Designed miniproteins, single chains, continued (3). Designs and how they scored, part 78

Each design is a single chain, and the fold is of that chain. pLDDT is the mean over its residues in the fold that is shown.

## One batch from the design tools (miniprotein)

Design m10874
Fold by ESMFold2-Fast:
Structure m10874 (fold): chain A 104 residues (1-104)
Amino acid sequence: SQRKIELLKEMLATDDPQKILELFNELVEDKEPITTLEELIEKLRQIVVARAAVLDFPQELIEKIEKVTNLKLLLQIDLILIEAGVSGDYEGAKKRIEELLNSE
């Protein structure tokens, strides 16, 4: 989990699309590497939605996450969910994600 947190923080800190793709491919460790930001955004959204569902987040919140197209916002949400998995602060994570989604 610490390595995944570090990778997500590095992706948030850079605007280089190639570096973001390289970091994401390290994060997901799939057999076939992702080569486009469009594919990355879709896969990241699926990962974030799946994590929120496993944590029994409200369906209304999950539906809002499914509509997110902003890469940096999806990365922030995934970071919050992974950090919550380490700390056990799922209520704090839910509140922070709700605040991020409502500030658009």
Scores: mean pLDDT 83

Design m10875
Fold by ESMFold2-Fast:
Structure m10875 (fold): chain A 66 residues (1-66)
Amino acid sequence: MEEVEKEAFERAEKKYQELVAAGVDPLTAASEAARDAYDFLVEKGVPREEAARIATKVAHRLLEKD
């Protein structure tokens, strides 16, 4: 679980950085990255409710630059 969550965050962080570098605003970039993380987690077999929780956490973490 923690490993999959970390992989989802790393994937989302990379996508967020790519979008921001391309001129997308940080809020939109974080939303798109979080959606990608959600889809990734669901594909990995994470329950939808847990995937949504992790994706929300990822979005907050990206915006906080933590």
Scores: mean pLDDT 80

Design m10876
Fold by ESMFold2-Fast:
Structure m10876 (fold): chain A 98 residues (1-98)
Amino acid sequence: SREIARKLRVIGLLLDGELAERMTEELLREQVKALIEALKDKDPEVRKAAAYALGKIAEVTKDEEILKSMVEPLKEALKDKDPEVREAAKYALEQIEK
């Protein structure tokens, strides 16, 4: 079922964001890259989860290169068709500015 697969992917993205502080620098960069790609997913639930997970990572990381890599993709997500995706992107950008 495609719906089950999407739900599992959404849960995985949220968990990745919450565990960011325990990840190695290399693993964290790989997760951020995957989440940035997920911001362009056809499923708005996946895009919302990706934006939210990026925001959670931004709360805990002090890596300036990782934070910079998120800015342009999240600004693009502010223009998303789904209002919940836009709110998640706004939240994530607010975490980067803190």
Scores: mean pLDDT 76

Design m10877
Fold by ESMFold2-Fast:
Structure m10877 (fold): chain A 76 residues (1-76)
Amino acid sequence: DEVTERIIELIEKLAEATRNGDLEAAEKYLEELVELGRSSEELSPEQLEKIEKVVEEHREELTKGLRAVREARAKA
């Protein structure tokens, strides 16, 4: 599924950008992920399970990235 593959790709890229300290790239991938999620009407339980597994694998990086983007936006 194209949507599921794109979501997983963006999660992995967001985790990588966060790991590298690239806040600008992390914000870009987070924005793309949010827009993709907002435009997607329904995901099957199987698609959600695949996404949750990738999120769990990168939990620490994703949490750090989300916090950094939130802090940057609060300062802007």
Scores: mean pLDDT 74

Design m10878
Fold by ESMFold2-Fast:
Order: sequence, then structure tokens, then C-alpha cells
Structure m10878 (fold): chain A 56 residues (1-56)
Amino acid sequence: MLLQITENASPAFLEALGVRVGDVVTGAEIAEALGLDFSDEVVAQLAIREGVAVEV
């Protein structure tokens, strides 16, 4: 699943991932950057739910 980062992402979230608004990432990249012990799919769904990413 590919996710595009939205303007709702915090500066801390952007810095942790090393990305900017509009960049495309995977749930795996978010999980690794934030140290989350969840599956790629769960991390992707959480990012979409929080409004920090949208599916592309």
C-alpha cells in the first residue's frame, strides 16, 4: 500500500520519517521510522485514520 503524506502530519512526524508533505511512503517505512511494533497494514490504517496520510 502506498501512502501520500498530508498537511495534517506534524513537524515531528515529518522529521522522524525524513519526508515532506506530498511524499509517498509505505506503512513499513512509517513503522521503522517511528519504532512501531505493528504490521505494515495496521500502521498504514492508523496513518489514514489520523489523517496524516491518504492511500494512493
Scores: mean pLDDT 82

Design m10879
Fold by ESMFold2-Fast:
Structure m10879 (fold): chain A 66 residues (1-66)
Amino acid sequence: SAEEVFEQFLREAQRVMHDYLLGRLSAEEARARLEALYARVAPQLTPEQRAQAERMLANAHAFLDA
């Protein structure tokens, strides 16, 4: 379901950010993984879930760019 896809997306995005914080990924690698992850799931999400995902990603990218 779209809900299961969205929950898995959130879990994997959190894992990417966690790996970045642990020094396992560079900021560039973390950004690339988040972009690839969103591209894979976006067609399976509702418009509301896409809006939520985009807001989450904007926050993550802002953090990585700091």
Scores: mean pLDDT 88

Design m10880
Fold by ESMFold2-Fast:
Structure m10880 (fold): chain A 52 residues (1-52)
Amino acid sequence: SQAVKELVAAAADLGLELADGAPQRLLDAVGGDVGRAVAELRKLAADRAAQA
């Protein structure tokens, strides 16, 4: 779907690699809201930066 493609692109911009099916699971968790899904990816990227 277009939403999954947008999440994959956002993850790539943040330097994140997503496992197969992870973008769809994330979308399902936020009720299909791409903006919320992208916000969750940004939080994950920040957590990774904090661990470095």
Scores: mean pLDDT 78

Design m10881
Fold by ESMFold2-Fast:
Structure m10881 (fold): chain A 62 residues (1-62)
Amino acid sequence: SDYDLAKQLLITNGGLSEEVAEKAVEMAKRGASEEEIADFLVEEGGLSRRKARSAARFLLSL
């Protein structure tokens, strides 16, 4: 699925753990906001705000 590919990209290219990537995908599926997903990726994934917003926007476009 598109979400399985997105999860793999977050792990391989984003440097996120499988747990963090899976939670981000779940948040997008349940309709979390771009800002909520971005905040999660900054706090739990260690991404910069710019990268977190880009990733959140990508997940929400699926």
Scores: mean pLDDT 85

Design m10882
Fold by ESMFold2-Fast:
Structure m10882 (fold): chain A 70 residues (1-70)
Amino acid sequence: SWLEEEKKEAVETVEEDIAKMKADPRVPQELIEEAEKVLKEIKEAKTEEEFLEAAKRYHEILLKIEDVLR
């Protein structure tokens, strides 16, 4: 299934990203917690729509982190 393959890849990527965020003292704990929440939403997504909504929220978190790390 497309959804199962995309979810697996997204989970692996987000988990790796969160590990990197935790290793960087410049990243606010609040953004790490938001990323962990979205990771749960990705894992729990039952439809393509739910998955894409969670992915969009994750990209918003990445943009916030980029802004902080300027």
Scores: mean pLDDT 86

Design m10884
Fold by ESMFold2-Fast:
Structure m10884 (fold): chain A 68 residues (1-68)
Amino acid sequence: YEELLEKAREVLRKAFNSTGEEKQKLIDEAEKLLEELNRKVKDDFTGQVEVALLEIGLAVIKLDVERE
């Protein structure tokens, strides 16, 4: 799942640096990637921690969109 982790990091980085409709599209993509990652890291504590940190980042990005 390391390739999915890397993809999720890139999508979140792009979402953080985007605005408006582009940002929402990237948020939707990140949510789908994190959902898949959560299933794959079920029995991997280190992977669960990495996914949780990405989920926190996504939550912060989503709060920024809500304020618009």
Scores: mean pLDDT 79

Design m10885
Fold by ESMFold2-Fast:
Structure m10885 (fold): chain A 60 residues (1-60)
Amino acid sequence: DKEKQELERINKSLEEARKRMEEEVDKTHLTPEQVEEVAEGFRLIIRGIEKAIENSKKAK
């Protein structure tokens, strides 16, 4: 399904962006708590995108 392929591509791109951000965070010497807050932010963004795509499918 085209929409499933697009969602998988978005998720993969977000995961790659998260990995790069984690590497940069390591360079900035953030605390583990701050790193976890950043990771939670990414999880919320991913969930928001997934829900937006699902809602878009219903609206069509």
Scores: mean pLDDT 73

Design m10886
Fold by ESMFold2-Fast:
Structure m10886 (fold): chain A 69 residues (1-69)
Amino acid sequence: SAAAEAGRRAALAGGGNERAAELAGIGKQYSADGDVLMGTLYAAGAVSRGGGNAAAGEAAGKASIDAAQ
């Protein structure tokens, strides 16, 4: 979906790896579906467990969540 794709692009732009991009995409899809809690948890997972630069990944994750609103 467009939301999942936007999440993946944001995570990669923030210096994340493929795992971070996948988790960010899933989180973005949850947020788009109205499940903000699950969307936030997956975005946090992208930063903490699969992200590259943590600060950049966090900023990208926030931007991807904000874009869903």
Scores: mean pLDDT 62

Design m10887
Fold by ESMFold2-Fast:
Structure m10887 (fold): chain A 82 residues (1-82)
Amino acid sequence: MEEEALELLRKAEEYFKEGDYEKALELARKARELAARVDPASPLVAGALMGEALVYKKMGDDEKAAELYAQARAAAAAGEAA
């Protein structure tokens, strides 16, 4: 389960580097959903949200990127469990 989410994130990163932002988003979202089902506080959830934010930033959607950065920050804080 966690390994599957990590593999999806690796594939999303590959597509992002190739410039296929739509496919990168799709795989990052799937990775986030799988990771959240196992442990919503997982670093993989924050990582996937950050990846999605970077894709939107590259596409010029700064508002959507900012929303996803805020979500990634919240997920990271939840994982800290402080």
Scores: mean pLDDT 78

Design m10888
Fold by ESMFold2-Fast:
Structure m10888 (fold): chain A 116 residues (1-116)
Amino acid sequence: MSADEQQLYDLILRVLDYLIELNKDNPEVVAKLEEYRARLEAAYAAGASMDELLELAIQALLDAISQMSDEQREEFLEFLKKLVEEAKKNLSPEVYQNVLGLYNAALGAAKGQRKR
């Protein structure tokens, strides 16, 4: 695997682990996130591309966000924003663009759940 694929995989695992901890009081959400984590591990072991890993991560994030409170969504978005800043400074442009894609997907989902 490329260093970029490994870095993206490690970041996605960190995001899923954070979502599991954030939702620890909801065992149904935790169980679903653990299933996504297992699917991500299997996909990475099978040589999945960065795009395939990103698509799976986005599915997990969208499903979790739909079950979260506004407070949990705000905390998660703040966590993702910090990861985007970290990736911009320390990781390749390709990994940074994928992390930014995760953040934009999460931000769109969180905003879509608010009544205007």
Scores: mean pLDDT 83

Design m10889
Fold by ESMFold2-Fast:
Structure m10889 (fold): chain A 87 residues (1-87)
Amino acid sequence: GAELAKEAAEKVLEAAKRLLEKTEDITRAIGLILRAIGLILDAERGIADPREIIELAEEVKKLAEEVGDEEAIELAEEAIELAKKAL
């Protein structure tokens, strides 16, 4: 449970950080990074909701698709799979 949620949130953060370097929408990318950090902290405390991780990963995937970053798309998809296993 908790370790899968943390790993999922960490993959969301990796994807969001990657997108910050590629997107023109810097404010959106920073918002995704801050939300991912919050989810990592929640997971470390054992209070993470995997549904919130899935929701954020889907938002990160949409931005990744907009900028054409295949690795960020893969990271977001892996985060969704890990978060679903944490449900």
Scores: mean pLDDT 87

Design m10890
Fold by ESMFold2-Fast:
Structure m10890 (fold): chain A 110 residues (1-110)
Amino acid sequence: ALTLTQPSSVSVKEGETVTITDTASGLDISDLPVSWFKQKEGEEKELLIYNNSVLAEGVPSRYSGSVSGNTATLTISNVKKEDEATYYSAVYDKEQGWVWGPGTKLTVLE
């Protein structure tokens, strides 16, 4: 079964660049499109990135995605306080349906 692993939390100073990684196990994700979602407390998950690296409509250009082997990476440059949220990776597998990463909580420091 496909399992996605993310760090539970990351912190970054405002204005700096942060990366959030997802490592897949159980199946090779190199041919499976990875999506990234942002969720603030009490809000719905917002799509940020789909098909590994494509920005969703309305998402700032400071967000980017990449995949190398079994690791997907979300990069946020020039981080702002509004970026504090939990970030989730997700992969669609034909046998399991949507497989979600456990989420990474981003804290933005002054």
Scores: mean pLDDT 83

Design m10891
Fold by ESMFold2-Fast:
Structure m10891 (fold): chain A 66 residues (1-66)
Amino acid sequence: SMREEIERLYREAERALRAGDLARARELVKQLEKLASEAKRNGDFETAEYARRRVEALRAMLEAVE
């Protein structure tokens, strides 16, 4: 499901951040933003909100590490 894909990408982004691969983490954030937009276009607002919250968490982590 799209929710499972969002969670997979989120976990990959967390691993990238732990490894210091900020470029990969930013790429994965963009993929999550794309999925959020796609879910919203499909009228799946619950999945869009889930993805948006994952993006916000990753952005906060990226800002903390610069």
Scores: mean pLDDT 87

Design m10892
Fold by ESMFold2-Fast:
Structure m10892 (fold): chain A 62 residues (1-62)
Amino acid sequence: MEKLVEEARELTDRAVELAKEGRFDEAGRLYMEALDLARLAKDPKTYSEIVKRVNEALLEAE
């Protein structure tokens, strides 16, 4: 479970970076993977954090 949370955070970092670069389809793919990992880990806090971080990055890029 700890590995899933760490992978979810890593994918989120990558998704945020890609979104800031305007690569929204790639960012969206990593975002979905990160959310799936957070769900599998049964970690609502990490799930919430991922949603917040990616949405903020998307709003700033647009």
Scores: mean pLDDT 78

Design m10893
Fold by ESMFold2-Fast:
Structure m10893 (fold): chain A 107 residues (1-107)
Amino acid sequence: MKKKLVAVSVDLEIDGTKEQAERVARRVGELLRNELEKLGAKVISVHTQAEEGRARVLVVAEVDEDKAEEIANYLKQHAPELARRAAKEAGVELKRVRVNVTITDAP
C-alpha cells in the first residue's frame, strides 16, 4: 500500500514563562503522538520549540494513503482540544492556538 506523510503543526500563544511553554509543548507532542498511534499511524518525529509566551509542536507521521485525509481531518478537529488540555494541565492561560495539517508523499 502506498504511504503518505501527515505533518501536524500546533502553534500556541500562552501567558507563561519559557519553562511553562516547554511543558505545554512537550505535553501537546505526547498527546498528538498517542492520538496518531491510536489511529494506526507510525510517528516518525516530534519536534518542540518553546519561548516566553509561545510553544510550537511539529509531529510527522507515516500513514496509509487511503487513511491520510481522514487522519488529517481528525487532527484538524481535535488538536485544538489537546492544546487546551495541555495548557490546563500546565496551569497556563492559552491565548491562541493555530493548527496546520499537511499531507505529502513519503520520500
Scores: mean pLDDT 86

Design m10894
Fold by ESMFold2-Fast:
Structure m10894 (fold): chain A 56 residues (1-56)
Amino acid sequence: RKELRERLLRAIGRVLAAIGDIFEAELRGDEEAKREAERELERAKEELRRVEEELE
């Protein structure tokens, strides 16, 4: 249970970080950085979904 909660918090943190990276890349007009951040967001969302599934 504690392990699942820690994984949940880490996954949420990664989602927030990726969103911030996307926003910063948009401000700079950096399409490559934005694409990289979008890939990271997808990975973070997948982990979040897995943890949520285990929590029921």
Scores: mean pLDDT 80

Design m10895
Fold by ESMFold2-Fast:
Structure m10895 (fold): chain A 106 residues (1-106)
Amino acid sequence: VDLLRWQKRYDEAIKVLEEEIKKNPSADKYLELGGLYYRQGKYDEAIKWYNKAIELDPNYADAYLALGNVYDKQGKKDEAIKWYEKALEIDPNNTVAKKRLEEIKK
């Protein structure tokens, strides 16, 4: 399966999820929508929806982890560290955030 076929699948998933968000918004749906944009390389859109997830649930460690991942992908290491540390403050047992933070800081 090529990148163009995956882009079409993501566009359809985004449309369905945006309609579901209009009916019943949740932090989890915002995180999922941001993740779809992230997989498309649309990092600014991903950041927007991850911030919406945090606005709705400030204790959502996975949303902070997702922000860290997108900033890391953009080469913004200081911002990535900040958000990974925030994810660990909320969930100290988040092994993914801990591992990524250790990899950046070494």
Scores: mean pLDDT 83

Design m10896
Fold by ESMFold2-Fast:
Structure m10896 (fold): chain A 63 residues (1-63)
Amino acid sequence: AEVVEMTREEVLQFATDAALAGYQNVRVEFREREDGTLEVEVTADSPLTGPKETKVYRAEEKL
């Protein structure tokens, strides 16, 4: 899986774009680290390949 450092807003925009492009079963999951860093995982089924194309985006934002 590719890990791309992006902002939370950019990850959500990507999920929206995937849904509009005909991806199925788009899911967004959030995971928190001990340092308060937020990691976001987006999973979507590509219309071309079918089963679950997982992309992991790491959002470095301390809360």
Scores: mean pLDDT 64

Design m10897
Fold by ESMFold2-Fast:
Structure m10897 (fold): chain A 65 residues (1-65)
Amino acid sequence: SKADELIKKGRDLLAQGKYEEAVKYFEEALKIDPNNKEAILGLARAYSALGKNSEAAKVGKPLAD
């Protein structure tokens, strides 16, 4: 799916240390599939890598509810 393609690109960008670009790809994936666990975890990981711990916690909240 398109969401899966965006998640794969986001994970590739995370591996490259391109965290801000990775955020954009995971955000686009979540627009398509808002409950996608891989996209939620990827976005939280990217925010944490950027030092945006409050944003990371907010993104991960749906997985705890």
Scores: mean pLDDT 80

Design m10898
Fold by ESMFold2-Fast:
Structure m10898 (fold): chain A 65 residues (1-65)
Amino acid sequence: DEEKIRLLNELSQALAAGDVETAKRLIEEAAKKGYISEESAQRALEALDNGDRVTAAMIAAADMN
């Protein structure tokens, strides 16, 4: 729970800073730990590859709720 909140906060900060590399790593870490589904992780990573950081953030936040 605390770890999940930490990952979400770090992801939000990375996305706000435009740090796509760190955001991708955090999404992969969340998926590995089961905090986000593989399908949602894939969609979030696709959004980041398209430069859509807002959509990536929304996908991650929704699945980690």
Scores: mean pLDDT 80

Design m10899
Fold by ESMFold2-Fast:
Structure m10899 (fold): chain A 85 residues (1-85)
Amino acid sequence: MSEKVKELELELEILRGLALISLGVAKLINDNEFAIKHLEEILKKLKELLKEAKKIDTEEGKELVKKLEEEIAEIEKEIEKLKKE
């Protein structure tokens, strides 16, 4: 695996952790706007990672693109769910 793929995979895992923390904190403080704001910031970062991953023409790069697209879809779904509450 290239160093760039490893770097982007680590960033993806960090962003996943931050999304879970943001959701947990918002539930504890009963503030959906807090979660929405932080998830939208995470979504922007995920989309930038996706652009970088798409530049990598390897099997590992293609698998990372798939993981990023799945995470982006899940975060977008969670934001919409919070907006309905």
Scores: mean pLDDT 83

Design m10900
Fold by ESMFold2-Fast:
Structure m10900 (fold): chain A 85 residues (1-85)
Amino acid sequence: MAEEEKVREAIRRFEEAYEGTLAYLRSLDLTPEQRALLEEAEAEVRRLIEQAKEALRAGKYEEAFENLRKAEAIFQETAKEILSA
């Protein structure tokens, strides 16, 4: 029960933060290379979020957290790369 709630809340909070940051990054005048990097990161992050939701449905809370952490790391690295240019 408690672990399920923690995972569900973590996914929700990450999705909210992700959508906000993504909207900001998309508002920037990005180079073709930066746009390609963002598009690749978006695809992978979305895949990992879906994997986290599948793991949550299966009661695999540690696997759900690991997929969420991977999504977070990829997105943070991509955002840092774009914003440091």
Scores: mean pLDDT 83

Design m10901
Fold by ESMFold2-Fast:
Structure m10901 (fold): chain A 85 residues (1-85)
Amino acid sequence: DEEEEKELKKFLEEIDDFLENGIEESEWKEVAEKLVLLADRLAEEGKYEFAAKLYEKAGEIYEKLGDYKKAEEYYKKAEELLAKL
């Protein structure tokens, strides 16, 4: 659904704005967890491109938090989903 994809794109842009403007460390972790849950659901629905973008955003948050192991894990999940295209 093109309209649904447009809304997901808007959501990703809003997340980028939050990341740029800065938030508390506890809020960063909560956002990352919500992104992962949404990515898992979109992947179950076969929406691999959007799920991959959400995993990439979660990875970016963990990278900013200094959790490079989790960042690598979610970047890898994004790559695996894109390979299913």
Scores: mean pLDDT 78

Design m10902
Fold by ESMFold2-Fast:
Structure m10902 (fold): chain A 60 residues (1-60)
Amino acid sequence: SDVEKLLREKYNEDTKSIILKQSEVDALGVSLEEIYTRYVVPMVKSGEFPLPFSFAVVAD
């Protein structure tokens, strides 16, 4: 999945965070809510992104 690939590439292990640019979200062709609920939350629950975890979208 292009979404999972981007999330893994953007994950910062030192800060335990994913920060996406708005242009990267737009390029995926899915809503931010869908990215969060269908991808980010399951990957956190599976232990791929350990708690404490933060997810943010920033302007380009």
Scores: mean pLDDT 86

Design m10903
Fold by ESMFold2-Fast:
Structure m10903 (fold): chain A 94 residues (1-94)
Amino acid sequence: MEVGVVAVRVHADSLESANRAVQAGIDAAKATPGLLEVSARIRPVPGGYEVILRAVFETEEAARRLAEKIRDQLAAVPGVTRVEVSVGVVPRGE
């Protein structure tokens, strides 16, 4: 079975903004039906912080539904300077 994956990369100017982006991203993923797992990571980068969020969905359609809304939601977080969203399908192991 294939699962849908949303990968989001966010650049934030502060740790507070990065934490807000994590919370907004996780909340958006949880509000999208078909979510199997969601994880987020913050790392320091030159000029600020990078948030890497990964959400796995039962279907590619569910993943695309998150992808359509999450870019705008994260771009609205104060201190977020860049949002990159990618959608793919991957095999799910047994």
Scores: mean pLDDT 83

Design m10904
Fold by ESMFold2-Fast:
Structure m10904 (fold): chain A 63 residues (1-63)
Amino acid sequence: LVAELERAGGPELAALLREISRYVSEEEFRRLARELLAMAQRDPERALEAARAELARARAAAA
C-alpha cells in the first residue's frame, strides 16, 4: 500500500501518510491510504493537498 502510494503520488505522499499514522488508528490509516491512493492515480497534486489537510486535522485532534 505505501509502495503503491509512492509510485502514484511520489515519496512526499508516502511520507505524509507515515506522519498521519502517528495520530490515527490503524483502521483509519488504512481507509485514508486507500482513498488517497485512488485520488493520486487520477490527480497526484490533489492527493498531496488532501494528505496535508488530513495531517493538519489529525494533529489538531491530537492537540
Scores: mean pLDDT 79

Design m10905
Fold by ESMFold2-Fast:
Structure m10905 (fold): chain A 57 residues (1-57)
Amino acid sequence: KVKLTEEDVRALAHGVGLSVEEVREILKDKEKFKKLLIEKFGLSEEEAEVLYSRIEL
């Protein structure tokens, strides 16, 4: 699994136009994180599921 750093969280927040706190809350919720990946990055539901399973906070 790949561990996300504070810098990775900031980069993601900037890339999606959200605050760092909003991204941290999203990362704690699997369904919200999958929705973010699908809507902002154009991933499939299956790709979002796999990516979430490979990330550690």
Scores: mean pLDDT 76

Design m10906
Fold by ESMFold2-Fast:
Structure m10906 (fold): chain A 100 residues (1-100)
Amino acid sequence: MSDEELFARYMAELREAEATLSPEEFARRAVELLRQAVEENAPVEHLIDLVDVFARRAAELGLREVARLAREAAERMEGKSQEEANRIVLELAERVEELV
């Protein structure tokens, strides 16, 4: 699969999770998808976009602290190397898992 096709699938899975899961289940699923994107070596731009979507949807679901952490992570990832962006995403995943 191309990076673009993988990205489209992650985005679709995030939308489906928001529509079908509880807020806490959605946050756990989003974290799984972010970890998978890092493992599949998703480009930094795609990781930022996924984290931005996660932040917006978390805010819509009332997960204020999760939304804040995701927004801050996306901002920190801008202009970073792949290794630094991957680290920021994994740190975000760990912190979200502690909250839900």
Scores: mean pLDDT 85

Design m10907
Fold by ESMFold2-Fast:
Structure m10907 (fold): chain A 89 residues (1-89)
Amino acid sequence: AEEYFEEGLLLMQEKKYEEAIKYFEKAIKLDPNYAGAYVALGLAYEKLKKYEEAAEYYLKAAEILEKKGKYEEAEYYREKAKELLEKIK
């Protein structure tokens, strides 16, 4: 999971967002509780201005973070998702 996540991050730096998404999806398939990969998917979709998809992944990240006791990070991503959804009205 970590290996695919790291490959995705390199693609994000190269602005290859669609390719990065494929690697983050592979990371999640191997580890469905990988909060970082859901955050990265949210960011990649946000860069592509796909706000509905970005919000969905940020909310999944928030749920996983909350289950891990990371309440401040979870609230941050819930608010971020809400802001993105308000942009598409």
Scores: mean pLDDT 85

Design m10908
Fold by ESMFold2-Fast:
Structure m10908 (fold): chain A 75 residues (1-75)
Amino acid sequence: GASGRARALALLEEALRLAREKGLEKTAQHIEDAIRAVEAGDLEAAERHLAAAVIYAKDDKELVQLISEAGRALR
C-alpha cells in the first residue's frame, strides 16, 4: 500500500545516506536503483536491486537490517 511504499523509501534513503558515508559505492548504486524501481512501481526490479545491495553490504549489519526492513515494507 501507499504507507508501505513511503516507509520503504524512507528506509532506503537512510540506507543510501549510510552507504555513501561509508564509501560502499556498489551498495549505494543498488539502493539508488531500488529507489527508482519503487518509484516506477517495478517491484521485481526493486527486489533484485535490494538483494544485490544486501550482498555488497554483507559486513555491515546496520545497512543489511535497513535494506531488509525496506524490502519487508514493500510486501
Scores: mean pLDDT 85

Design m10909
Fold by ESMFold2-Fast:
Structure m10909 (fold): chain A 61 residues (1-61)
Amino acid sequence: SSLLAAAAELRAKAEEYRAKAAEYRALAKKTGDKKLANEALIEEGMAALLEAMADWLESKA
């Protein structure tokens, strides 16, 4: 199913965003940089959005 393939791509992309968020959180903790903490939140938000879209596509498959 093209929908399942699209969902898999979105989940893979969400994993990349989660990995980036973890890196930004680690750097924010080490440096105290508020901008890095904010970047981590943005990356986590992107991952959550992509996972929600993947869930929706899978529900239509």
Scores: mean pLDDT 90

Design m10910
Fold by ESMFold2-Fast:
Structure m10910 (fold): chain A 65 residues (1-65)
Amino acid sequence: MKEKLELEVELSLYIMKGTIAEKQGDLKEAIKAYEEALKKAKEAGDEETVKLLEEKIKELKEKLK
């Protein structure tokens, strides 16, 4: 499925961007990247990745308070 392949590629790209930003301490950029990844995971129906991304975004937002 063409759409699913595009979503999986974009999901992986945004997760990678979020991980890099998080490791660099750029929490705002990490949250932004993980939120984009979350949108792609939801569109792909990847419930496991959705849960992991929601938990990660929550943790990072708590650190910004």
Scores: mean pLDDT 80

